# Designs tried in a protein design run: designed miniproteins, single chains, continued (3). Part 19

Each design is a single chain, and the fold is of that chain. pLDDT is the mean over its residues in the fold that is shown.

## One batch from the design tools (miniprotein)

Design m8669
Fold by ESMFold2-Fast:
Structure m8669 (fold): chain A 66 residues (1-66)
Amino acid sequence: MLTEEQIEEIARRVSEETGLSFSKALEVVRLYLAGESLAAIQRATGLSPEDLLAALAVASKLVKEL
């Protein structure tokens, strides 16, 4: 289980790499870590498929490197 501090750090880096707001990046990271489907994350966040895929690519890479 990742700490809240680690989740916020991942979200900050997703925000920096994708240009999404920190709040949107944080929402994507939390839903991804909860095991939500791509469709569920898109519905919850309202992001375009392109923005969501970019955010998930960064988030998944950072999580695997921890």
Scores: mean pLDDT 83

Design m8670
Fold by ESMFold2-Fast:
Structure m8670 (fold): chain A 70 residues (1-70)
Amino acid sequence: SMKLELEIKKALARMGVALAKMGGSAEEFKELLIKLGVDEEKAEEAAKLVEQGKYDEALELAEKALEEKA
């Protein structure tokens, strides 16, 4: 199911943001998003938000990018 796949990808993105908050890197978050199917430009935008401490905005951008591809 495409809906189930999208929900799993969104859950993985949320885990990525949680790891970044706990001292993970913005670069690792960007790489995760690219593996989940987010375009490199959108993944870079989300990573920059993580670097700025804007974690909720980074997650929202990532989830929206995943939804646009579904």
Scores: mean pLDDT 83

Design m8671
Fold by ESMFold2-Fast:
Structure m8671 (fold): chain A 70 residues (1-70)
Amino acid sequence: SSMLERLERLLVRHVIETDSDLLSREEALELLREAGFSEELIKKVEEKMEELGKEELTAGEVAKLVEEAL
């Protein structure tokens, strides 16, 4: 819960700073590390991102993948 709240704040900051709701996989994974998620969870999210085959994800897609990995 508290880590998801940190992630949501970081995603909002990214959207404001970049004027885009899109993140690369590397940018998304870095925000997960900054939010304090475990390396095991980050690896699960990375594997799900690879399955999607997308180079970029929306902030909402990133949040959903994290919720599914928990």
Scores: mean pLDDT 83

Design m8672
Fold by ESMFold2-Fast:
Structure m8672 (fold): chain A 84 residues (1-84)
Amino acid sequence: VAAAQQRLQDIRTQGQEALVAAEEAAGAVFSSRDEALTMAGRAIDGEGGPLSPRTPEGQAILAQTQAAIAAAQAALAAAQAAAA
């Protein structure tokens, strides 16, 4: 269970950083690193917010990260069921 939780956190963190990097490469400007990562996290969670992916690269990163999170959440749920 702990390994599955760590994997989910790693996927989320890498997705946030990749999305911010792709949008910054396209000319997006953020007031702080923390703001950029928070907005990327909200976009990944499907909550929307001020960071809409503007580039095909950003859109692909968002879609891939969301798919990876869904797969990791399913694996975590299976691990929790096996441990219970």
Scores: mean pLDDT 73

Design m8673
Fold by ESMFold2-Fast:
Structure m8673 (fold): chain A 70 residues (1-70)
Amino acid sequence: SLEEELKKKEEELEEVQKKIDELSAEIERLLAEKAPKEEIREAVLREAEETLRYMLLYLEIKELKKEIAK
């Protein structure tokens, strides 16, 4: 059902947000430790990938909520 699909995507969104928070903390740690630029770049790219996933899931959730409300 659309309701079950919504619940699964909302759970995935929470998991992705936790990963973003972990990556943000990692980037801050790498910057504080003056890590090599390449290591910081890799962490930033991973955060960007998870942020894109979050945004796509958010849009899907928004559309599902719109369909359920009709």
Scores: mean pLDDT 86

Design m8674
Fold by ESMFold2-Fast:
Structure m8674 (fold): chain A 65 residues (1-65)
Amino acid sequence: MKNKDYEKLVKEAEERIKKNPNDAEAWETLAGIYLRYAKSDEELEKGRELLQKAVEIKKKNPNAK
């Protein structure tokens, strides 16, 4: 994937989270991007943390599909 595709996906996921912080799919999308394109162990851990947050949001908001 080209660098600009990665940047676009990150921006779209971040905008979704800013509009609705309870959008678990947006958190999952952002986590997936970090996990796939991480340049460091720190970024990989960040992706895992984002994924964990998405799971917690889903448990709290049953209609957040």
Scores: mean pLDDT 76

Design m8675
Fold by ESMFold2-Fast:
Structure m8675 (fold): chain A 57 residues (1-57)
Amino acid sequence: MEEERERLERELIEHGLEAGLDEKTARAVARHLVDSGVSLEKGKEIIDTVARSQKEL
């Protein structure tokens, strides 16, 4: 059952959008993190890093 993975992916997408990622990038990063078995907390940390890299500041 993949319900937990779907919920994790949704939460990571939402966090990515709040961090300033566009929808396409947020979805791609979230999917990759879920497939990698990353926890929600670690996933949010990685998304924040990606968002900072893309925004330059």
Scores: mean pLDDT 77

Design m8676
Fold by ESMFold2-Fast:
Structure m8676 (fold): chain A 87 residues (1-87)
Amino acid sequence: ELKKKIEELLKKIEEESTAELAKELSKAFKEIKDEKERLELMLKIYKRGLEGNIKLWEEKGDPDVEELRKAFEKILKELEEEIKKKL
């Protein structure tokens, strides 16, 4: 399920935000062998991306901005819980 949420988040990021964030996520997956460290880096990247994109979505007048924000925050919380389970 975590992989599915990650793929959905990556797809949204690719469609609505920067290719740079997608490249950072891809690099993290390839270079970090430890799963916990990989998840922690992903969490940091996702939080940074969310903050940066919220204003862009608001400027576009996207009616789902708040729903998207809550969806990302939910995914981040679940990712944090998975990281805690790895220790």
Scores: mean pLDDT 62

Design m8677
Fold by ESMFold2-Fast:
Structure m8677 (fold): chain A 55 residues (1-55)
Amino acid sequence: TDAEIARLRERIMELARQRQASLDAGDVDTANRLSQEMADLIARLRGLEAERAAA
């Protein structure tokens, strides 16, 4: 749904901010974990956008 797409975009942006803060702090392990979580959410977002485009 459009609401789920908007929520996923918001979560991805929040994780991007947290990842940058972790990199600035030198916490590479946390940054790498956040990068993986972002990749999973981006894949899900792309799936939902494709379903919306096909409707």
Scores: mean pLDDT 84

Design m8679
Fold by ESMFold2-Fast:
Structure m8679 (fold): chain A 60 residues (1-60)
Amino acid sequence: SLVEDARKSYEQGLKRFEEGDYAAASTAFGEARKLAEEAGDEELAKKAQENLDKAIEGSK
């Protein structure tokens, strides 16, 4: 489902962020936000956007 796909992309983003791969994290969080928006999961979309912003700021 879109909700499950959004959650998986979000979890992948968190993993990449912990690894310091901010480029991969931002891609995964961006995908999670898009899928969450399509699924109507506003809370997940908001969390994905917040973590996307952090990944972009953390880029080195």
Scores: mean pLDDT 85

Design m8680
Fold by ESMFold2-Fast:
Structure m8680 (fold): chain A 82 residues (1-82)
Amino acid sequence: GQIKVYKFGDITVTLDFGSGKLTIRNGDKTEVYHLDPARPPSAIGQILRILGEKLDAEMKGDEESKEAYDKALELALEYMKT
């Protein structure tokens, strides 16, 4: 498995392609999303959760968080296609 890491200021987005574990860390705050292609409804739920966080960041004018969640969404969709 490959681990991809992306940084947006103080925010780190990590996807472990071996486990489907997507992690977003911002200082002391850590969010974990479990992507399971064998359970599409659960995986879709996690993707919608990421989308909700992106929209919340956009509404609050938090561009750094918006960019991080945009990348998380891109990675989640890439993983589900594999």
Scores: mean pLDDT 83

Design m8681
Fold by ESMFold2-Fast:
Structure m8681 (fold): chain A 63 residues (1-63)
Amino acid sequence: MSEEERRARAEELVAEAVRAAEAGDLDTAQKLGLQGILLLSDEEERLRLAARVRAAIDAWKAR
């Protein structure tokens, strides 16, 4: 995969993880989020995507 393809796939997986978290499926959210994050080599990009997934999970728990 090219770096652009990896970033696009990571964004797709993280978006799906966020939707899973919004639906209350926290296990799926964590699994998809991890899969997306692990596609990226840049630590700052990994932390940014991890923060998005964490924020969605925390938002669901705060309901």
Scores: mean pLDDT 81

Design m8683
Fold by ESMFold2-Fast:
Structure m8683 (fold): chain A 94 residues (1-94)
Amino acid sequence: KEEILKKLASFPVGSTLQDLLDFLESLGAKVTDHNGIYEVTIDGKSFLIVPDDGPASGYADENRAVVYLNPNRPITQEDLDIIVEEFRAVLFKT
């Protein structure tokens, strides 16, 4: 779990959303396209990546994490920091 987050934190900024999804699959995640919303499953836990034209944002509740990313721009360091934070919250939830 920590190794997955460490690798995710090293993802190259400036890459596309599709590059990120492919990278997550390379880490052992399953990515499912639900009509433009991506469900990423890691170690039996689910995260939603939702395309949104606004600034990147994320939240995690008791059951899931959700990350909003702009699909029309390259992944920024701020985008990546949000993804890592939300994924950590769900992966290390008791």
Scores: mean pLDDT 76

Design m8684
Fold by ESMFold2-Fast:
Structure m8684 (fold): chain A 57 residues (1-57)
Amino acid sequence: MRDEVERLLEEGRRAKKEIEKLVKKHPELKDFADKLLKTHSDEEALKKVKKKIKKMK
């Protein structure tokens, strides 16, 4: 079904945009986020980037 596929694609786009926003605030995470995006899904990468940021505070 197109509706389910479109929803998943939109969620992936939102996750990628959120990662880009987080990397803009924390440029030291750029390399980490880039590696995650190459080896994980956008959603999984976002989850790991958020965990890293929480660990840093």
Scores: mean pLDDT 75

Design m8685
Fold by ESMFold2-Fast:
Structure m8685 (fold): chain A 85 residues (1-85)
Amino acid sequence: MKTLFSELIKNQIVLRAVRLAKERIEEAKRQGKPVDLDKVIEESVDEALAETKARLVALGYPEEEVQAFLDEIRPEVLKEVREIL
């Protein structure tokens, strides 16, 4: 069941991943390197998911439940980040 809380967490991850992807793209351009957009998106999403996992576990949520939730939303986060970039 889709909850307001799960939507807010997903949206936070999407916005963070977009920011990380933009920072990676600008750094690559500054260094004169070609941008592999799919790789940048995947790496940025995985970093944002890892940051969110660490925060939720620190707040006392069970690690296995957090990981299962993040694995479930990962395809949707990847899709939304691709649509924004």
Scores: mean pLDDT 85

Design m8686
Fold by ESMFold2-Fast:
Structure m8686 (fold): chain A 74 residues (1-74)
Amino acid sequence: SDEILAKLKELFSRILGVEPIEDDDNFFDLGGNGLKAALLVGEIKEEFGVDVPLSTLYKYPTIKELAEYIESKL
């Protein structure tokens, strides 16, 4: 959903310190590392109640892919 996309863009921007964030932007290509990935996963759990394994974030590292994963768990 557009609401999940918008929230993930906010989380990426805040954690990575970069703007703008686009739907096809890769978390790790924007400078994400394991520590920032753990922060992102924690905030997704707080915001959506969805547990994202770190391995899943490596598999679906873009805003669009991660939003689709989260939506599939709601």
Scores: mean pLDDT 85

Design m8687
Fold by ESMFold2-Fast:
Structure m8687 (fold): chain A 72 residues (1-72)
Amino acid sequence: ELEELLEKVRKLADEIISIGTPEQKERAQKLLDEALKILEDYARGQISKETAINRLKEIVEELEKLLKEARS
């Protein structure tokens, strides 16, 4: 579940980085960095697994919106 969300974040970010504008690429990179920070916070026991999953789902939604814009 957590690993599946991270894989989804990576794939979406990689797609945007390949086809997006410079601004979209920068946003995708920042969202990827944010996802990695969430995993770090979870690994350090600073947030619960449920919190990490919910935050990663939000990042996936933002990346999906950004990819839709990039494909338009």
Scores: mean pLDDT 84

Design m8689
Fold by ESMFold2-Fast:
Structure m8689 (fold): chain A 67 residues (1-67)
Amino acid sequence: MAEKAKELFEKAIDYANQGKVDEARKYLEEAQKLIDELEKEGKTDEVRSLIPLYVAAQLALVAAELE
């Protein structure tokens, strides 16, 4: 699950960098759902390992929306 969340965050960053804001947002939301499931399972270390990618994806999306 953590690996799938990582893949989705990486896709969100890639689409945001291409200016595909709607696709980037979709993958970011899917990755956030997987993070919620990991938190429910008590997998705190896996969640923490994904924080840098989550931050990068959020910043890329905001930058793409703002130009």
Scores: mean pLDDT 82

Design m8690
Fold by ESMFold2-Fast:
Structure m8690 (fold): chain A 73 residues (1-73)
Amino acid sequence: GSAEKSLESGKKFFEEGRLRLAVQAYQEALKLDPNYAEAWAGLGKALEALGRHEEAKKAYEKALELDPNFKEA
């Protein structure tokens, strides 16, 4: 699938509370497009919800590096 489809899958899994699948889908989006700021922000949010705070912080830092407007992702 495209990076956009992986991002949409990640959002859907996150909304469904399927947090591990959300992480996997966001990681697939980033494997296809590593400069996808929205996918980094989504990954950070899903990792934070899983209690993976250090990994979440790194993902958010990448999102902000790519797009400084990701203050409320």
Scores: mean pLDDT 84

Design m8691
Fold by ESMFold2-Fast:
Structure m8691 (fold): chain A 72 residues (1-72)
Amino acid sequence: MSAGTEAMRRRYEELLERLRAGEATPQDVQMAKTAAAVYIGLEYQEDGKPASEAQKEAQKRAAELEALYAAA
């Protein structure tokens, strides 16, 4: 479980760096949102936190990713 969470977090971090560098495509943004939602969900599940809290954090992260892409 932890290894899977770390793999998804790493994928998100790679996509986030492309966004920060101004090199991201619209597809990279969608993939970053998916990777963030998956790793946040897994991390919250491992920590025993409610899925509703994971969903709120994933929505917040998705909005932040869209804002970063729009600002680049």
Scores: mean pLDDT 81

Design m8692
Fold by ESMFold2-Fast:
Structure m8692 (fold): chain A 60 residues (1-60)
Amino acid sequence: MEELKKFGEEVRKAAEEKGLTIDQLARALGVSKETLEKFLNGEIKPTEEQLRRLRAVLGL
């Protein structure tokens, strides 16, 4: 994924398909809900490790 906004949309969709709330996803990633929302809105760029964790949790 080249664009942060596109990545955030894919993450939100995958979470919904798996029945995960944003709060549950944030806990699984080890970040606050606010930090995760900023990642998904493209306000801040996740680290490579955080991106790997997100993909692993969502099966992406």
Scores: mean pLDDT 76

Design m8693
Fold by ESMFold2-Fast:
Formats: sequence, C-alpha cells, structure tokens
Structure m8693 (fold): chain A 80 residues (1-80)
Amino acid sequence: MLEELTPLEKKVLLAIYNAGDAGLTEQQLANALGVSRATVRRAMDRLEEKGLIVRDEATGRYFLTEKGKEVAEKLAKEEA
C-alpha cells in the first residue's frame, strides 16, 4: 500500500526526510531532483493523497507526516 511508490515519489519523500524540520518547497525539490516543477508537483499531490506529506499553507513548504517519516526511514535503509 504505502510501499507502492514510484521511484520519483520515493526520491521526493527521502529529500523531505533529509531536510528534516526545515521542510522543502516544490521548487527546491524540483532543483534537487533535476526535474520540472510540474513533475514534482504531481508526485507531491500523490504523496499528500496517501497522507505521507503535508503542506504548510503560510510558507508553501512540505513536511513529512508521522506515517511519511516511517516510510522514509525504511527507504533510507534501502539507499544505504
């Protein structure tokens, strides 16, 4: 279920995880991953739908939910 993520969705989740409490904007993610902002936005919409990330409306930054942190920790172990 939550593990059924595309490669891009996994990279987005890990990037936000590595940013920690600071979070990341769509533009920062697009720049970090070398993809268009539209491509990142689509992946982020899917991750929000799954309850893995949340947007701060005031700053436009994205953060991991508790569930998102659990998934990202698992993915980080696979990258190691």
Scores: mean pLDDT 79

Design m8694
Fold by ESMFold2-Fast:
Structure m8694 (fold): chain A 86 residues (1-86)
Amino acid sequence: SEELARRAEELLDEAMRAAEAGDYERAAELTVEALRLLTEAEVAPERAVGLAMAALAIAEEAYMAGDEETAERIREATLEALKALE
Protein backbone atom coordinates (compact mmCIF):
# COMPACT_ATOMS: atom_id res chain seq x y z
CA SER A 1 0.00 0.00 0.00
CA GLU A 2 1.37 3.39 -1.08
CA GLU A 3 -0.60 5.00 1.77
CA LEU A 4 1.12 2.78 4.38
CA ALA A 5 4.52 3.56 2.82
CA ARG A 6 3.87 7.31 3.00
CA ARG A 7 2.71 6.93 6.63
CA ALA A 8 5.95 5.11 7.44
CA GLU A 9 7.97 7.96 5.85
CA GLU A 10 6.03 10.54 7.90
CA LEU A 11 6.70 8.60 11.12
CA LEU A 12 10.43 8.40 10.27
CA ASP A 13 10.50 12.18 9.71
CA GLU A 14 8.93 12.65 13.17
CA ALA A 15 11.43 10.15 14.63
CA MET A 16 14.36 12.10 13.14
CA ARG A 17 13.01 15.30 14.70
CA ALA A 18 12.64 13.58 18.09
CA ALA A 19 16.24 12.31 17.86
CA GLU A 20 17.49 15.82 16.98
CA ALA A 21 15.70 17.07 20.12
CA GLY A 22 17.44 14.35 22.19
CA ASP A 23 14.25 12.31 22.77
CA TYR A 24 15.65 8.92 21.74
CA GLU A 25 12.87 6.95 23.48
CA ARG A 26 10.22 8.64 21.30
CA ALA A 27 12.47 8.36 18.24
CA ALA A 28 12.70 4.58 18.80
CA GLU A 29 8.92 4.19 19.29
CA LEU A 30 8.18 6.12 16.08
CA THR A 31 10.89 4.25 14.13
CA VAL A 32 9.66 0.80 15.24
CA GLU A 33 6.07 1.72 14.20
CA ALA A 34 7.33 3.04 10.83
CA LEU A 35 9.23 -0.23 10.20
CA ARG A 36 6.10 -2.24 11.10
CA LEU A 37 4.04 -0.27 8.53
CA LEU A 38 6.85 -0.68 5.99
CA THR A 39 6.63 -4.50 6.20
CA GLU A 40 2.86 -4.28 5.50
CA ALA A 41 3.27 -1.74 2.65
CA GLU A 42 4.97 -4.11 0.16
CA VAL A 43 7.27 -1.36 -1.18
CA ALA A 44 9.96 -1.61 -3.85
CA PRO A 45 13.34 -2.86 -2.48
CA GLU A 46 15.07 0.47 -3.25
CA ARG A 47 12.52 2.40 -1.16
CA ALA A 48 12.71 -0.17 1.65
CA VAL A 49 16.52 0.19 1.77
CA GLY A 50 16.21 3.99 1.90
CA LEU A 51 13.82 3.85 4.86
CA ALA A 52 16.02 1.26 6.62
CA MET A 53 19.03 3.58 6.20
CA ALA A 54 17.01 6.41 7.81
CA ALA A 55 16.17 4.11 10.74
CA LEU A 56 19.85 3.16 11.16
CA ALA A 57 20.82 6.86 11.13
CA ILE A 58 18.46 7.39 14.08
CA ALA A 59 20.04 4.38 15.85
CA GLU A 60 23.52 5.86 15.29
CA GLU A 61 22.45 9.20 16.85
CA ALA A 62 21.14 7.36 19.92
CA TYR A 63 24.37 5.33 20.16
CA MET A 64 26.56 8.44 19.90
CA ALA A 65 24.48 10.07 22.66
CA GLY A 66 25.22 7.05 24.92
CA ASP A 67 21.81 5.36 24.63
CA GLU A 68 23.11 1.97 23.46
CA GLU A 69 19.93 0.09 24.53
CA THR A 70 17.69 2.29 22.35
CA ALA A 71 20.17 2.09 19.44
CA GLU A 72 20.17 -1.74 19.61
CA ARG A 73 16.35 -1.79 19.73
CA ILE A 74 16.15 0.26 16.51
CA ARG A 75 18.86 -1.83 14.77
CA GLU A 76 17.10 -5.10 15.66
CA ALA A 77 13.71 -3.77 14.43
CA THR A 78 15.36 -2.63 11.18
CA LEU A 79 16.97 -6.05 10.61
CA GLU A 80 13.64 -7.83 11.27
CA ALA A 81 11.84 -5.51 8.80
CA LEU A 82 14.43 -6.15 6.08
CA LYS A 83 14.19 -9.94 6.62
CA ALA A 84 10.38 -9.73 6.37
CA LEU A 85 10.72 -7.95 2.99
CA GLU A 86 12.88 -10.74 1.45
Scores: mean pLDDT 84

Design m8695
Fold by ESMFold2-Fast:
Structure m8695 (fold): chain A 77 residues (1-77)
Amino acid sequence: MEKELLERAEEFRREAEEAREEAERRIREFEEEAERLRDDRYKTIMAEASGGVAEVSGAATVTSSRREAERALREAE
């Protein structure tokens, strides 16, 4: 009985580890895709900034201001 219990515990642990590794692999693939998109966007932003377009650094500020304005409108309505 002890040997069967140990073998079952080991098998259960192995199955749990395999499931976790598969989940981690999928998360990694998603992170790699997200990193590729982020790096490509960052390079585009840097290229535009170097080209004398300071407007790119204002894009994040404009997005924040728009969200604040939309929130204020929702509260007023």
Scores: mean pLDDT 62

Design m8696
Fold by ESMFold2-Fast:
Structure m8696 (fold): chain A 63 residues (1-63)
Amino acid sequence: GAAEREEALARGKALAEKFVALVKSHYPDAKSTITVTEDSVSATSVAGDKTFTFTLTVEDLLS
């Protein structure tokens, strides 16, 4: 139901925040954006000429 989807997205956001923190620990000047939609969680971190992307769909999060 909607509650399961919302919980899955919250879990995905927590994982995206951990990903961003990991990138930041290696690249202190990294600029990061986390985007949460109805269907997915994405994080993008840019450190100089390097781009790191993390994406999980609700389907991935619900197994």
Scores: mean pLDDT 83

Design m8697
Fold by ESMFold2-Fast:
Structure m8697 (fold): chain A 77 residues (1-77)
Amino acid sequence: SDYLKGVSHHFLGLSYRVDGDYQGAVDSYIKSGEYYLKAGDNKEAAKLYKQAAKVAEDELGDTELAKKLYAEAEKLA
């Protein structure tokens, strides 16, 4: 199911983050958010997009991606 794929990508993102693979964490959190959105869970999708945005700005310095992800999260609230 799309919901279970969202859960799986969330845990994959956490695993990448623990390993210091911040690009892997961002990509996995984005995929998690996309699957939650497909499952109709807008609240959880917004949460994962915000998590991805925070890692992108804080760890990768990717402020453009972070701004885009924060904007997408706000539209889901």
Scores: mean pLDDT 89

Design m8698
Fold by ESMFold2-Fast:
Structure m8698 (fold): chain A 60 residues (1-60)
Amino acid sequence: AGFVPKSLEELGVLAEITLRLIKAFLDDDQEKMDELVALGDRLERGEITPEQARAELEKL
């Protein structure tokens, strides 16, 4: 149902997750898609900070 970013940093992380998700979809990488969706969902729900999400994203 869409997300409401609280800051430009959160928006930036969500945008990067979205771009990586598109690439994973084109590469047919289901494991990476699942990880990216889970990361975005945790960030949107406030379970992790944008800084933590970026650190996890760099490991993917």
Scores: mean pLDDT 77

Design m8699
Fold by ESMFold2-Fast:
Structure m8699 (fold): chain A 86 residues (1-86)
Amino acid sequence: MAEKERGLAEVYEEVSRLFDGVREALKRIDAGEKPEDVVAELLKRGEYSAAGIVAVLTALDKGPKTREEIMKLSEEIVKKAEERLK
């Protein structure tokens, strides 16, 4: 069972790996890469959680004020990313 003694360093490694992927993706978007291209690369690598987090954070940064607008923009980014993989 995964609940056996893992130690704090092992837990930190799992969380760190997820957030390292998110941070790297966000830095690329800040450098001028298209969010849909970066999210597509994360999806291609099987990093679905990181892809979702990046899409939501990118939508928030674009300045929509309502939760509905943020979610709709996040879904649009993911949809465009998926189309890039086809």
Scores: mean pLDDT 75

Design m8700
Fold by ESMFold2-Fast:
Structure m8700 (fold): chain A 62 residues (1-62)
Amino acid sequence: MSAAEAVAAARARLDAGASAGEAARALMTEGGLSAAQASAAVGRALGVEPGTLNDPAPAPPG
């Protein structure tokens, strides 16, 4: 599982109502990721999710 796939999987679990810890555990169990990598992927999913960032990517003023 790549880092991008891990982030996407974490995001899907969080969107389904899973906790950060549950999402991390799923990545470790299903993806064979280390605890550190699973935690990093969950953190990235939370940080890059459109609803978590200040601005989810509006069209820039032109």
Scores: mean pLDDT 70

Design m8701
Fold by ESMFold2-Fast:
Structure m8701 (fold): chain A 75 residues (1-75)
Amino acid sequence: DTRARIAQLLKEAAELARQGNSEKAIELLEEAARLAREAGWDGVAEVAERAKRLLEQGNSDEAVSIATSTARALE
């Protein structure tokens, strides 16, 4: 179930980002974006890519917010 896997990756990435583990969070966001692109869900992939960029810029709060909201919408 690709939808459930993407939702799970986004949730785990948000939790890791909250814990300050940005490296692992970025890895999971990259995987979520890849799976979303493969599924044809370009909008979800763009959100995952944006969350990654926000973490790279040190904006963890916004990254957590958009990842969590998108995961919730996929459930």
Scores: mean pLDDT 87

Design m8702
Fold by ESMFold2-Fast:
Structure m8702 (fold): chain A 94 residues (1-94)
Amino acid sequence: AASELPPDVAEKLKQLRKEFIDASEAGDATAMIEAVRNAARLIKEAAEQGYVDPALDVADTMKRLAELMLNPEASAESVKIFEETIREIRELKA
């Protein structure tokens, strides 16, 4: 994982990734989606602050992780959230 994000943002995203995985393992779709939305928001805020490429790298990594989750409904919604986040960040770069 690229560590070009500010250390505080990187640590918060690491915590949100853990919350996402823990919620997925527990079968808590609501907690999983909440962690995903919080991560997507933080990633977008980092991109708006100029950390566009590291934000895209983290978003792609989290999207790939979401695709591997066994809960199909929560996985699909999580993937969609990260795809929208990636699209919005790419629009900032254009």
Scores: mean pLDDT 82

Design m8703
Fold by ESMFold2-Fast:
Formats: C-alpha cells, sequence, structure tokens
Structure m8703 (fold): chain A 96 residues (1-96)
C-alpha cells in the first residue's frame, strides 16, 4: 500500500540520517544541528503513526534541508545528501 511504501522510505531516510550523524559526530556543524535533526525524526515518527502523510513530507523536507546545509559546508557528505534526496523524491511521488 502507499502507507507501507511511505513508512519504508521514511525509515530508510531516518536510518541514513542517523548513520551520517554518527559517522560525522565530531564535526561541529553536525553537533550544532543534532537537536533539530532529532526533533524532526520524532515529528516524522509521530506523523507516520497518525497517518498524516502531508506532515511526514513536511518534516522530511525540513530534515533534508539540514542535510543539504551540512553537504554545502562539507562536500564529502554530498553522496549521502543525494541518496536522501532520491528517497524523498519517491515519497513526494506517492503523496502528491
Amino acid sequence: SKEEEIKKLAEEIINLVRELVERYADHPAVQARRPEIDALIELIKEAIENKDFDAVLAAMEGLYGLVRELAAEHPELQPEADRIGELLDKIREIVK
């Protein structure tokens, strides 16, 4: 179902963001954004439980924005940012 597809894509994005944050935990730019990233992950999980897919998309856009800021400052993060963007595009196609 569309709900199961969105949930799987959201879980993959959350896992990729967590892996990125853990791998680059010593970077000040990552440390500065950690509380906002964690808050957005919680919002995504709550929106999934409520089946509010517009809210899932909105919170995912916010999360991706933070990842793009990190990749702009640290180009070595660009492959992870690109992968998250690809997964988010799939959610956009399902939700629209």
Scores: mean pLDDT 86

Design m8704
Fold by ESMFold2-Fast:
Structure m8704 (fold): chain A 60 residues (1-60)
Amino acid sequence: MHTFTVTFPSAEAAQAGAAAVRELFPDVDVAVSGNTVTLTTDSSLSVAIGAALHAIGEGL
């Protein structure tokens, strides 16, 4: 099990990032708390998913 946490510039950005990750990776557990998004997955895809979420946050 891999857990990855990404901090966004705002709660709105975190919600948008979480929604994008859920759309791209529906099997990943996504939790949002304020401006932070926590991803939990049982695969090495955690790195790719975390990178995608971080890139989305940087764009928002």
Scores: mean pLDDT 71

Design m8705
Fold by ESMFold2-Fast:
Structure m8705 (fold): chain A 70 residues (1-70)
Amino acid sequence: MEEKVEAFRARLESLGRDKVTRDEVLEIARQVGLTDEEIAKLREILDSLGDEVTIEQAVEAVRVALKLSE
């Protein structure tokens, strides 16, 4: 779990932007190995945050999605 979160953060930070779109978050989450179930939970969380999120909001959303999928 922690390795996936760290890989996700590193990829988001590599974009060099303070904010990322929901679609970018979902795509990077798939690239770092989140399952379809984890992606579905992540999508629900992101839908409550809007079209753009900060790096910290995206990382927290991934942590929550992973926890809810246990």
Scores: mean pLDDT 80

Design m8706
Fold by ESMFold2-Fast:
Parts: structure tokens; sequence; C-alpha cells
Structure m8706 (fold): chain A 72 residues (1-72)
């Protein structure tokens, strides 16, 4: 419906993936939320929290690059 409701849905999906231990899927869900609403502070903070659990340096670096582009 609205981009804001879709962003919220992706943020909630990211939380579900985190609880399941699916870090790659969680990161992708949060990226989709932030693509829909770059000013969604809650999605951004949850995204950063998820990145602290990611041990894959390539995945973490790619996600941080995405976040940096949103701040620019």
Amino acid sequence: ESKESLALAYSNLGLVYLKLGKLEEAVEAYKQALKLDPNHEKAKSRFLAALLEVEDEALRNEALAFLNQLEA
C-alpha cells in the first residue's frame, strides 16, 4: 500500500530472521526497508544491531557501504 507500511513490514521480517539466526536474510530485509524509507530511524538502528552479529566480513562491509550511501 504505502512505502512506509512496506518498510515497517520489512523491518518486522528482519526481526523474525534475526530470531531464527538467519543473518543474511535479516540484513537484506532491513536494506529493503531502508530503500523504501531511508529516514526510518528504527529500521536503521535495528540494521546496525544486526550488523554487530554478522561475522561474514564481506556481507558486513557491503551492508555498511549501503548505509553510508544513505547518509551521503
Scores: mean pLDDT 78

Design m8707
Fold by ESMFold2-Fast:
Structure m8707 (fold): chain A 62 residues (1-62)
Amino acid sequence: MEDEQIARTQARADELVAAGKIDELKERYARVDRLLETAPPEHQPVLQRIRDILREAIAKAE
């Protein structure tokens, strides 16, 4: 289920923000952004949401 993956991504992003691991957040963002370029249409919405979560986490950490 997409909701479970999104929830786990949010929890991990929150952990990385709390730990001050901004570079890891940025690396994960770049990886997801690259995946979006080649992902099948059915995977696009969940990857976009994951990317948004990581972007928001980076903004909070900065």
Scores: mean pLDDT 80

